# Designed miniproteins, single chains, continued (3): the designs that were tried, part 26

Each design is a single chain, and the fold is of that chain. pLDDT is the mean over its residues in the fold that is shown.

## One batch from the design tools (miniprotein)

Design m8875
Fold by ESMFold2-Fast:
Structure m8875 (fold): chain A 95 residues (1-95)
Amino acid sequence: SSDEIITGMALARVKHYVETDEEAKKLAERIVKMVEEGVSFEEIRKWANDEIKRLEEEAKTASREESVRLMNLIDAIGAILLAAEKDPEKLKEIV
């Protein structure tokens, strides 16, 4: 039941991000596609960590407003990864 609560919270965050940010939606769609294509979760996590590093570097030189948006995208990636690990079928329904 603790895992169910954590999974539900991750799915709710993913839904919010994909409804409010086009780049977050594209990131979620890409992760869903990797899951559907049979890419291992280890490889998906590696790809996502590289994307997080790219966004962190971009945020260092971005405007205040853009830095906040980039940090929200980093949170979105974390939520998408957790949802993909815990409930990939429900993640696919939201995206």
Scores: mean pLDDT 88

Design m8876
Fold by ESMFold2-Fast:
Structure m8876 (fold): chain A 97 residues (1-97)
Amino acid sequence: MTLGRWLAGFTEVIEGAESPEAALQAAIARLGPENVFAMKIEEVAPGRYRATVVALPEDAERAKRLVEDFLRGIEWEDARAGQPLEVEVEAIAVPLP
C-alpha cells in the first residue's frame, strides 16, 4: 500500500490532493462516478495506522466495509508474522457540489 498518499480505490496514486473533497473528485475523474472512493493510509504512531476513506454519501458505508475487510487481511498476515499492527478506519461522506 502507498503510505501517506491518496489513492483512487486501492491502487492508483492521486498526486496533489490537499483535501478529502479534492481526493474524491480526482478518484471520480480517473475511475468514473460509480462505486468509487479515495483512500489514504497514514502511520499515526509506531505500529498504528489510520485509513481515511472518502466517498459519496450513498457509497461511504460500503467503501468503509471494503477497506476494513482489505486491511483486516493485511493485519492478519502481519500478526501471523509476529508484527503488532493496529489499523483504524475512518469514513468521510463528501457530497460533491
Scores: mean pLDDT 74

Design m8877
Fold by ESMFold2-Fast:
Structure m8877 (fold): chain A 88 residues (1-88)
Amino acid sequence: MMTLDELLAKEKDPASRALLEFVKELDVDKDGVVTDEEARAWAERHGLDPEAVLAVMRGLDLDRDGVVTVEEVAEYVKLIKELRGLKW
């Protein structure tokens, strides 16, 4: 299984790295799964609007189950790179 740390180590695109670092900070228990509750807690800790953070998570949540996995983030990054014609 690929971890967020492995994805970050391989990633060179600044926008993709920022997204991976953001998801890594939200994954407080390091289980490779980010819940709406973890996203809210992270936002409150950093003085950010929880609704704005949840909107970002909704974009990554392909199944709309309120959970974002490392696998979904990896697929999203891959899709964005393919659309931009970037090398993997």
Scores: mean pLDDT 69

Design m8878
Fold by ESMFold2-Fast:
Structure m8878 (fold): chain A 55 residues (1-55)
Amino acid sequence: AELAADRALIAENLAKVRELVDKIDGPFTKEDAEKLRELGSAVGPAARRLTAADA
């Protein structure tokens, strides 16, 4: 049950990254880079939980 929530969070954040990249024409701005970093930071804990469950 908990792992399903973590998988959903990762999938949602990947979709947001794709939308952000699709909307950017030309070079990334500092704001765009910060948004990507925030999305990556949100995925980190979920990825750790999934990895621990496979051990």
Scores: mean pLDDT 70

Design m8879
Fold by ESMFold2-Fast:
Structure m8879 (fold): chain A 75 residues (1-75)
Amino acid sequence: SSMLREQGRRHRELGEEYARQGNNKEAVRHYTEAVINFARAGDLTGAVRAARNMQEVASDEELEQAQLEIERRMA
């Protein structure tokens, strides 16, 4: 879906902007949305990149919560 891919890109860009501002909590939220939207669009490359960006800014606790949210929403 072109809409899901576009939403994935927007969320990745927002995540990058929040990460630049040091707002890691908001960055993780937007990267999580990017992973879900890219995965649903079938854009594996986009999903993997967003997940890597998340790894760079997220705490262990934030990563665990993001993984649970992704699993729940992709079920």
Scores: mean pLDDT 89

Design m8880
Fold by ESMFold2-Fast:
Structure m8880 (fold): chain A 93 residues (1-93)
Amino acid sequence: MGGLPDDVLSEAYRLIMQGDRYRRLALDYANKGDIEKALELLEESRRYYVEAYDLLADAAEKNGDLDTAEMAREGKEIEVKILDKERETLEKL
């Protein structure tokens, strides 16, 4: 059982929620034709997700929970790859 501290989990959750909010806002601006603003907001979303996953991976690794640390790093790579693909799609408009 990877018992991460409650404060670490709460902070990671807060960061993920901020990432989700910025990503939704980016898509809203893209739909309105404001691609420049959408790209700016998508980059902010990316920063929040990266910070959340790095926090989880670092905390898990320090607690010897290598499985959770690996899952957090894989989650980061997947999320970043999806966001980078969304960014590339917007840049081609």
Scores: mean pLDDT 86

Design m8881
Fold by ESMFold2-Fast:
Structure m8881 (fold): chain A 96 residues (1-96)
Amino acid sequence: AKEELEKGKEAFEEGDYEKAREYYKKVLEDPNASDELKAQAYVGLAKIAIKEGDYEKAEEYLRKAEELVGPTHPLLLEVSIELGVHELVRAVEATT
């Protein structure tokens, strides 16, 4: 689980979102993975969804991570900020 999570993060940093998604899914499929490792995998999947423009899917992954570690956990902060910024930009563009 931890090794797959690290490989997923490496692939994400390299821009290989398909490979990153595969590793994050392996973390989620591991029954021995801790809630924190699974939450990190969901955060990774949410970041990929944001990069692909799928903000609805990113929000779904963020909610799953929140169920595992709670809504105020530092792991969620980066994705929450990115989603919040996108919503603000969308609202401003819709009203301007």
Scores: mean pLDDT 73

Design m8882
Fold by ESMFold2-Fast:
Structure m8882 (fold): chain A 67 residues (1-67)
Amino acid sequence: MEHLEKAREAIAAGDLGSAIYHLVLAAKDGADLEELKALADEIAKAANNPKLGESLKKIIEEIHEKQ
């Protein structure tokens, strides 16, 4: 998944906004739900914000459900 790779690159670069953007696009492209949730946890860890991880997981689940 191209967007999943870009999200990981953005996390490594410290670009949280781009990481979230590509995470959402990867979810819309039908990337693996568990892989998306793991990536959301990586973003939350990088941001030192556990609530962000919870919010991102909820958004991912909603996108996955709507497909």
Scores: mean pLDDT 81

Design m8883
Fold by ESMFold2-Fast:
Structure m8883 (fold): chain A 93 residues (1-93)
Amino acid sequence: SAWEALQAAIREFLALAREVSAKYSSLKNKKPELEARLEAISRRATALGDRIAAADPNDEAEIQALLAEVEALLAEVKALGAEIDKAEEEEKK
């Protein structure tokens, strides 16, 4: 169902966001630009979470729209995670 797909995407997003945030927190040299991107993703995720909490699980059109927004945030956190991984690798050299 659309609701089950949304719940799965939320779980994937939260797991990845925690991993990426933890990696950033472990960096010896903080990058203000990466931190700003993490904060922007966090603000959008909070707003989206409030909308999901208010959503009717039986409104498939609304749930599909929310799923698309979660998938967009997943793509953004994956891209940010790759840049944080590169920064971490540079610290090992």
Scores: mean pLDDT 86

Design m8884
Fold by ESMFold2-Fast:
Structure m8884 (fold): chain A 95 residues (1-95)
Amino acid sequence: SMEEMKEKVRKVTELRKEIFELELEKHAPYVPQDLIDEERELRLEQLERWEKQMLELIDKGELDLVEEMLKSEVNRAKHDPNVPKEILEKLEEIL
């Protein structure tokens, strides 16, 4: 359903934010704080744009396309050794 797909998009968005915050924390000792803050803002803007696009596709009835795009995001996380197993398990449970 549209409601279930919107819920999945919201949960994937939350986990994607958690992933890049952890990446920024790993870089923080090696990068000036101002650059970390700028990178965070850029990644948040990109993530908000992606979420808005997914929600617009759902409203247009393109549920199969959204499902494929969400599966693509989970597959990218599966092949990224920097993604914690706990977050990966949560992503897999959403789909």
Scores: mean pLDDT 87

Design m8885
Fold by ESMFold2-Fast:
Structure m8885 (fold): chain A 66 residues (1-66)
Amino acid sequence: KTYDATVTDFWGNTYKATVTIDGDKATITLNDTGYVYNGTIVEKIDDKTYLVKLDETGDYYLVKLN
């Protein structure tokens, strides 16, 4: 399922993104650059907020849907 989202990095920088969630996997496309990150959902904080670990870097993104 695909969502409009705001993603926040560890340093508090925020990005507009399109996020596709399939099970424990998240595909994050940054709207500004079109760059695609693959990540694993490590925690569901609430119905709209997920903690995602990026596969490429091991960094954590906070993903907020809508």
Scores: mean pLDDT 82

Design m8886
Fold by ESMFold2-Fast:
Structure m8886 (fold): chain A 92 residues (1-92)
Amino acid sequence: LSERLLREAELGLLQIGLAVEKIAFEIAKEKKDVEALKETVKRLEEILRRLEELAAEARAAGDEELAREAEELAEEARRLIEEAERAIKELE
């Protein structure tokens, strides 16, 4: 596989992972499950870390479009982490 195709595949997988965590967050919030919310935050932090790494790798490779897409998803992940942390604080 080419390096570009591998990065595009990783972006797609991270996008799916972020969508899964959005659903997990809504379920945990509805159930008022603090432990599930904390686990969702941990998984979102890992997704965020991978998106930031991917953006840096894409930029170094000259793929500004992929870097921008990864940065946009990273911003979305950061917002979800903030919402989840707020939900945890409100339930504690």
Scores: mean pLDDT 88

Design m8887
Fold by ESMFold2-Fast:
Order: structure tokens, then C-alpha cells, then sequence
Structure m8887 (fold): chain A 108 residues (1-108)
């Protein structure tokens, strides 16, 4: 399944803030502030993103070109190496990244 436009906007904003501040310094309140929505709404969208990401993890891996899978794995490894992400957070980030790339591929 594709992410909704609102879910995709929350995901994109989280990615932007994680890259800017690091995962540990990125809160739901920061995402809510940047998007002009409530923390409860952000929490709801993140829960749906995680559900859809986990559900479609294997499907996303099988539908993406190998080059894109390799690029995502390299990005996660670099973030873990720099201390921006824990290994568990890198897995969550990879699931969301693969889901986003699957959605983009279907627009081609």
C-alpha cells in the first residue's frame, strides 16, 4: 500500500529533522511544530507509517531495483557509524525509506 499524502509529509519531515538534529534530538513536538499540526496527529500518522512500513517491508525489498536497496543500506550504515541512529532506529528508517521508494516507483 502507498502512504497517504499526509503520512508521506510526516515521514519526509521526520527524515529532514533526523538529518538536521539526529534521531535522539528529534521529537514528535518538533515534527508537529514544523507541520503546524498537533502532537496527537503526528503520533497517529507515525503509527500508520510504521504499520504500513512493517507490513510492506518484504514487498518493498522485492519491488525496488537492487541498486536502490544497496544505496539505502549504505545510508543506514553511515548513520549508524556516525552515531546519528542506533541499529534499531536504522532498521525502522530503512523500512520507511523502502516504502517511500516503492511509492515513487509506482508513479513512473
Amino acid sequence: MKLSPKEQRVLDTRIELVLEKGEKNTTLADIARKLGISVATVRKHIAEINRKGTENFELASSTLPQQHVDDLNKADDEMVKTGELTPQQAVDFLIWGKKLNEAVKKLE
Scores: mean pLDDT 60

Design m8888
Fold by ESMFold2-Fast:
Formats: C-alpha cells, structure tokens, sequence
Structure m8888 (fold): chain A 84 residues (1-84)
C-alpha cells in the first residue's frame, strides 16, 4: 500500500478519494478520474493530456504528457508516494 504526499492527496480528494493509503491501481484510477473530470485530454489528439496549471501538472513537473507513456507516469507517481 502507498501513502500519497500532500499534493497527490489534494488531487485525490478533488475526485472523492479520502483514504490515507491506496494500492497503486487505486491511485492510477483516481488520476484517470481527475483527467476526465477536468477535461484534460486533447480533443484532437486523445494521446495528449494537457496538465498546465493543474495539480497533476505540478505533481509530475510537466505541462503535458503522452497518455501511452505509462512508465514515465508511474515513475512520476512513485516520487509522490511512500510505500507502507
């Protein structure tokens, strides 16, 4: 199980996730919900996610990412969680 840092916790709370610890799959599901609810997917290129000026962009340190680059997304997430 993983404990999110303050930024990731705030992001997860914005989509209704209020637990102290999560599986990696639950965190990924919460991030997916955040992307959908905030309409961050580019309508002309669904592989591009625009996270400029969002909590997710601040958390990952990027303005945009490729939704197919799962490894880079996971590496960014692991910097924002503590394994318990």
Amino acid sequence: LYRPNELLKKLLESVGYTKETYTLGEILTGIGAYVIENKLIDPEDPTKVNVSDTLLGELLGVDEFDARDVQSILEGLLKNVEEV
Scores: mean pLDDT 80

Design m8889
Fold by ESMFold2-Fast:
Structure m8889 (fold): chain A 118 residues (1-118)
Amino acid sequence: MEARVTVRVPAKKGDRIEVTVTVTAGNGSIEVAAFLRAVKDGEEVDVPLADAQTSDPSIVEASPEEGKTATVSARATVLEDVPGYIEGVGVARAEGDATLTISVAVSDQEGAEVKTEL
């Protein structure tokens, strides 16, 4: 199964953003990716970000004896006024039942958290 979760990030010029995506599953292959995007008028647009770092997509194998948790993050600093708004995006694929959680921190303060069952 595949899940995609987006969270609007309340960020402005000068803010540091971290989006963390965690997937927990009891069996099978799990693939997780995280990224940041800017959205204006319903379309993805370029946003001036500095120090942008995204974890490589994580692929792990879970077994019934030892459930697996995979965590990936996307981080950046906002350099200029955002031309719309910033979204944190989590994407997960799992063979069995899994839970995807996306959390957002802005300037080292916790923001929104969204949890989705796969």
Scores: mean pLDDT 69

Design m8890
Fold by ESMFold2-Fast:
Structure m8890 (fold): chain A 90 residues (1-90)
Amino acid sequence: SLLEEAEKIVREIFLKAGFSQEEADRVAELFRKDYEEYLSKGLPLEEALAIAVFNAADELIRRHPSRRDEVRKAAEEAIKKLMELVKKHH
């Protein structure tokens, strides 16, 4: 599904950015929960994706404040890849 592919993209990007499997899995899980929540509330798909990524990234920044710039870069890369994914399904 689109959601499973999106969660995988988020996980892989944070792994590539040098975060542990546990950290990447947590970011992907938080992203999925927020994305589903925002979609259920009627937010546009692209807005729901972006907000869900930023929320998951902010939680990771709170745990690793010294890595803020790395997390923000990974979040931006994730949003870019997710927008490409959306175009393939629409």
Scores: mean pLDDT 86

Design m8891
Fold by ESMFold2-Fast:
Structure m8891 (fold): chain A 90 residues (1-90)
Amino acid sequence: TRDFSDQVIRLGGEVGRLAVQHASPELAAEVTKRVGRAIEAAQDGDVETATKLLVETARKLAEALKDSDPEAAERLEELARQAERLREEY
């Protein structure tokens, strides 16, 4: 639904923003690409693929940032939990 896609865009946008602010350029580019794939999956109605990509991407970025920026890492873990909850709702 449009509501699901809007939620994926919102969550993915925040994950991407944190990547641009805190990650290396290479990691930020990879995160942006994965977020784009999640949004495309959401627009196709593929809830499993969209939410899985968001969870995996957010957790990968959190692991990369846990020592350099623990606040960003914790926020990314929260975004991953929100994406998992979104999967349970749809």
Scores: mean pLDDT 86

Design m8892
Fold by ESMFold2-Fast:
Structure m8892 (fold): chain A 85 residues (1-85)
Amino acid sequence: MSLKEKLEYLANTFLEQGSATSDLIDEEEYNKVVPKLKELSKKFDFELSTHYVRPGVYRISIKATDKTDLEELKKEILKIAEELG
């Protein structure tokens, strides 16, 4: 699965459930995605967490707060998916 597809899945799951955890991402994907999501967390209220699975392999989780604009945050994650795909 491409990084674009992983981020599209994350965005769609987040809109539907208010929380999402990514598929496995490698260190290169992590280094591309995490800075962009941290930048979004300055503008939008959501919880961002990263999970170490094994050397060079991670998962990313995002969780809505009561103040999260789910539709707008989904759009911003999909923009990141397009930029990185």
Scores: mean pLDDT 83

Design m8893
Fold by ESMFold2-Fast:
Structure m8893 (fold): chain A 94 residues (1-94)
Amino acid sequence: MELIRQGEEYLRQGKFEEALALYEEALRRAREVGDKLGEAEALVNIGEVYMAQGKFEEALAKYREAAALVPDDAPSSVWLRPIGAILRVIGEEL
């Protein structure tokens, strides 16, 4: 979705709130259409915003939600790889 691209640009600029707003709109549209893949994609991008903010626990939660929506179509291992790395960083603080 175009909203996701714009959000990614804002994320690169450090405009996290603007990126979240665009991803939230993309998530809403995917949910209205019943597009589970689009919904998962929006959730992954929201997780990336949390990653950039250093909120690794919140990013993990979003990635897990996305994986639950599309477990067979998208390789969950793609999300599990970054999740594993983040979890180890969080675990050291916990």
Scores: mean pLDDT 69

Design m8894
Fold by ESMFold2-Fast:
Structure m8894 (fold): chain A 93 residues (1-93)
Amino acid sequence: LSPELEAEALEAMVAIAYGVAKVTGDYAGMVPIMVKSARALIESGAASIEMLERVREILEEMLEKAREQGDEEAVKMLEETIRAIEEEIERLR
């Protein structure tokens, strides 16, 4: 699998997990999937700034939901992952 196709698949996984969370209300179950997919996207080295910006927006929306629900573990995972995305965006600039 090419790194570019891997990056596209990982972005799609974040978006799909987000969609599932919105439809089912299973935010707690989807956060680990989104975080792992986002971290793998960074590790692929093939993510564009635009891809990372889209993933960051989804994770920021999930962070707001995690804070509303008082899920401290999800908040921590999302904050750390958003930070990693921001660092990768800055590296690519």
Scores: mean pLDDT 85

Design m8895
Fold by ESMFold2-Fast:
Formats: C-alpha cells, structure tokens, sequence
Structure m8895 (fold): chain A 69 residues (1-69)
C-alpha cells in the first residue's frame, strides 16, 4: 500500500462515518486532523508500516468520534 492510497482510504473512512452519525463538517475535520496527528506520532515512534499507520488512523478517529457522541 502506498502513502497516497492510505490517505485516500482514511479520507473515505472518515467521510462515511461523519455522514452516518451526522457529524458537522467542522467537527469531522477537527477529529480527522487530530487522529492523523496522534497516529503519525505513534507510527514514527514504533517504526510502523503504512498499513499499520492506516489502522491507527481508523482507531484514533473512532476513539475521538466516540467522545463527540
């Protein structure tokens, strides 16, 4: 998986969940950026693959989304 493919999959994942739960765009954008920041920091510290980083993006996004619900 390329970095571009991972970014596209994460954008699609985040968009679908925001639509499903009726999350305002400004909140969805904030959660997206925060999840990416947290996951990138963790991936860098642990030397993770692109695929593992994408899974972290999804997990952090879900954790942050749960706090807004």
Amino acid sequence: MTEEEADKEFEEFARKLAEKYGIPQEVADRIYEEAKKRADEEAKSKGLTVEQRLELYRQHFLDLLEKEL
Scores: mean pLDDT 82

Design m8896
Fold by ESMFold2-Fast:
Structure m8896 (fold): chain A 61 residues (1-61)
Amino acid sequence: SAKEEALREALLEQARADAAAWSRARTRAIVDVWLRHLREQGELSDEAAAELRAAVEAILA
């Protein structure tokens, strides 16, 4: 519907305007996915993954 299309456009414009905050949230999400993947593959220990996650969070804080 036209209302739904207008809402989508407004949300995308809002996302573009707030790129810095969005970029931080996206980086957190990507890091979480990669750390889980690397742990599942045995490339990282649970402890190493937790330390890296904490370090990334400190950088993005």
Scores: mean pLDDT 78

Design m8897
Fold by ESMFold2-Fast:
Structure m8897 (fold): chain A 70 residues (1-70)
Amino acid sequence: DSQQLQLMRQNADNVVPYLSQTFGISQSTARQVTDQIIQVRQQNPNISHRDLTDLFYQMVEGRPRAAPAP
């Protein structure tokens, strides 16, 4: 679990510029979405890869607020 979160964090540094360019969003928004996905996986270890991917794309399209989940 923790080692997977660490790998996702390392991948976030490489993927954030790609996501920013691909979806036309700011790097801060791309980073925020990536961080939220990491949190979801941490809270739900049994969540499927597909569900995480779907949630990620929904968050990117939704332009989540600067404030994280309440």
Scores: mean pLDDT 64

Design m8898
Fold by ESMFold2-Fast:
Structure m8898 (fold): chain A 71 residues (1-71)
Amino acid sequence: SEEEEKALKEFSDLLQQYIKDKVTDKEKAKKSEKQIQDFIDKNEKYKEEFEKAYKVAEGLAKKLLEKKAKE
């Protein structure tokens, strides 16, 4: 549905922002984490899919941080 497509797009944008924030600013990352959790809680019918996508984004952010730390 159009509603589902919109929710998936908004969540994708939040995950991209989270990854960026996680690499650049720890305080902004905490805000992004809250926004993601609030979005998941608000969209319970997609909770399982969103939680899986969030775990993937967390893994990617961790790898990017490790690369940045090694420089």
Scores: mean pLDDT 82

Design m8899
Fold by ESMFold2-Fast:
Formats: C-alpha cells, sequence, structure tokens
Structure m8899 (fold): chain A 73 residues (1-73)
C-alpha cells in the first residue's frame, strides 16, 4: 500500500465514523489530520448520506467501499 492509499482508507474510515456519530476529536487528528484529508472525508460522507436516501445502510456502505477501492487502484 502507498501512503496515498492509506490516507484514502483513513479518510473513508473517518467519514463512516462521522455518519455513525462517533466522537470527532480523535478521528480528526489521526484519520484526517490535514485540510485535504478532511475535505476528502467530507466528500465521502456526502456520498454515503446521498446513497442512504435510496439504499439500505449495508448497500450504501458497500457502494462507498467499492468506489474507494477503485480510486486506490
Amino acid sequence: LTPEQLELMAATTHALMRVLGLPQGVADSTLAPTPEARARADEIEREFRELLKTKSPLEATLEVLDRVGKEID
């Protein structure tokens, strides 16, 4: 895994934690420490919330993970 791939995975984890309502302080410093990483997490969170309007939580999660996986490749 490249550092960029690890950062994308961290941003995705951070976005999912936000959707679940988990405390953000630790996540911000460890999973999205830069403004760019936070912006990426915000984009993934918006995508996840949009999918939740038409998909089940499981389907929305799998769709987001599939798209992130394609970006890593």
Scores: mean pLDDT 69

Design m8900
Fold by ESMFold2-Fast:
Structure m8900 (fold): chain A 79 residues (1-79)
Amino acid sequence: SIEELRRNIEKLLEQALEIAKKQGLIDDEQAKKIRELIKEGRFEEAIRKLLELAPDNVEINILAAFALMHLWLIKKLEK
């Protein structure tokens, strides 16, 4: 379902955010901004911001790729 896909995107992005915080790639203010984007359903912007702040982190890039795949699936199923 579209709801399951959105929930999966939220989980993937929260996982990426926690990795970024634990590795010191992002501060608390940056984390808050990204969480606000996630809460508003602005997933593509949240992904872009995560990749901008942590461009070389392989795990974050993989999580972002999966989130983008889920967004693509939502776009196909929302009709």
Scores: mean pLDDT 85

Design m8901
Fold by ESMFold2-Fast:
Structure m8901 (fold): chain A 90 residues (1-90)
Amino acid sequence: KPPLIETVLTVGGLDPEKATEEGIRELASKYGEVVEVTVLRDLNDPSKSLGVAAVVFASAADAAAAQKALNGAEFEGKKLKVGFANALPE
């Protein structure tokens, strides 16, 4: 896993009921080679997704293209918030 590289995107605003790792991989693969997709889920209720996924691309250029195209786009009735994984909030 790259620790802090411009190849990792955080995709928020996903529909918790419809957001799957496969669906997000298919969406992101239109913009470049996807290495890994991880959907964040609530540990107390496995049926609940946090509506956030991490997507790792093979190159920074692919990640930049995906971020530009997907940020603010609607997916499954939800508006996506896509950014680079540069820092975690406290």
Scores: mean pLDDT 70

Design m8902
Fold by ESMFold2-Fast:
Structure m8902 (fold): chain A 85 residues (1-85)
Amino acid sequence: SEQLKLVKKLLEEIALGSDEEKIKELIEKITDEKLKKVLEKMVEIRKKMQDPSPITDEEVDKLHEEADRIQKELDKLIEELKAKL
């Protein structure tokens, strides 16, 4: 699936800390609205986690919990896309 390849590439680019413009371009190619929204949330949480501002260990834990929730939602949507093939 072209959409699955785009999602994989987008996740790799996010993990590498790639250009915001490149990430945005990849997100715009996603046609599934639910998947697009979850990927946008993933980019947002990742920016928060990369912020060099001093935060507490409790705030870091909350960010990790939010990221885990978003990842689980993404995994479910990817499985739904696979099932449509």
Scores: mean pLDDT 76

Design m8903
Fold by ESMFold2-Fast:
Structure m8903 (fold): chain A 63 residues (1-63)
Amino acid sequence: MRLSPEEVAGAERAIAVLASMGVSKRQALAFLARNFGLSPRAFERAYREASGRSVGAVYAEAA
């Protein structure tokens, strides 16, 4: 799966919001993956391929 630039931006905003609310990285990843119809691992790969960043890095910046 390939994420569009808009989907990448949306995912980054969602990660930042969830992290600021105290949601764990695992729960945030599961929530986003479900919204894209992917497993957590598949979403993490798709996000990294599209953005050049890891979900964990974005989460750490927001938490």
Scores: mean pLDDT 80

Design m8904
Fold by ESMFold2-Fast:
Structure m8904 (fold): chain A 57 residues (1-57)
Amino acid sequence: VEWVYETLMQSGDEVVQLGTRHYLDPAAGETLSRELTVYKNGELVASASTAPRRVVA
């Protein structure tokens, strides 16, 4: 299982930090689960997750 990290983007008058975390399971085959977290100026404004999917590396 591996985690990979976030990206930063700017939106309008404020900086919006977009956090995306993925994990892969190479032992059982490639599956990907995503967690999405959105922060605006250090304040949590949104979060979401998605179902596992197969990843072709």
Scores: mean pLDDT 52

Design m8905
Fold by ESMFold2-Fast:
Structure m8905 (fold): chain A 94 residues (1-94)
Amino acid sequence: SEAEKKLKEFFEKLINAESIEERVELAKEYGLSEEIIEAIRENKDVELPISYLPYYEKVQKLTEGKLPPPVVKKDSLVVTPEVAALIEVLKKLE
């Protein structure tokens, strides 16, 4: 699908980014939230609602299992800023 193609394109750009500044500019280009941009800039994990677990599973499948596993809590999941960025892009494309 077109959404899957665009997410894969974003992922390839993200993993090929050589600096935090390049990842921040990429996140801005894709219209990501200031919260996600700040998480990338500071290299800080993002806590998402547990209801986002299906989005995590979908980005993991679309990236061929290349993403780190989340820390699953009772009511939330903790993901890297790169994983949070991928989830936000997916939500914008669907």
Scores: mean pLDDT 85

Design m8906
Fold by ESMFold2-Fast:
Structure m8906 (fold): chain A 72 residues (1-72)
Amino acid sequence: TDEKLFRLTNEFAVKAAPQLSREQLEELDKRLQEAFDAKDAVKAVEALIETLRKAGLKELAEELEKEAKKIL
């Protein structure tokens, strides 16, 4: 389950990356690395959702939340 959630987070991060500023990408990379080091898949998906919402990518954030709920 955690492995699937990490995979989902990575898939959405790749989709979002072209739409994020360099500063947003650096913050996201740091947060995701912290979550991976902690082996906390929930922290990883929450970090990405927050980053997407701050970037104005509301629809992508809502889609990620919906898909994450299916795995949790």
Scores: mean pLDDT 85

Design m8907
Fold by ESMFold2-Fast:
Structure m8907 (fold): chain A 86 residues (1-86)
Amino acid sequence: SAADRELLEEILRKVQELIEKYRDDEDLVTSLTQIRNLVLEALEAPEEQRPALVRVILSQVDRAIEEFPEVKEELEEIRELLETLL
């Protein structure tokens, strides 16, 4: 739907903002870049394949929350937006 696409575009923007904000943290940027690439894949995917990709993105976000406490609040916001797509 148009609403699902708009939400994925908002998630993409938020992830890209975090990459720029934390650009000097190599490990965090690597993790966020993997999440960004999966969000880009979900935007290009057929609607019927998006729920499976969203579940993979959620798994990566949950891992990043556990590993990087400095971005926990921002990643939890992204997590809540992703859950809306399921």
Scores: mean pLDDT 89

Design m8908
Fold by ESMFold2-Fast:
Structure m8908 (fold): chain A 85 residues (1-85)
Amino acid sequence: MEIEITITVDGKKYTVTVDASASAEEIREKLKKETGVELSEETLLLIENFGKAALEYGLKGTYEEKVKVIVDGKEYEATLKLTAK
């Protein structure tokens, strides 16, 4: 089961897919490597818990929230969208 993570910041959309069992640490590393976007520890834990809940209950659906992200050392407001497939 996979979680699609979409981050919209400064008019740009970044999408990364992780396994639903992925840890906050794994999510952090993949996002930074593929997009250069850094999320807070609290947001990474939210994504980890969303993936685990989707996997445990077989849930499909979308969750959206406004979050703060860091890009090249600067903080921006972004839209976080999580989709369980």
Scores: mean pLDDT 85

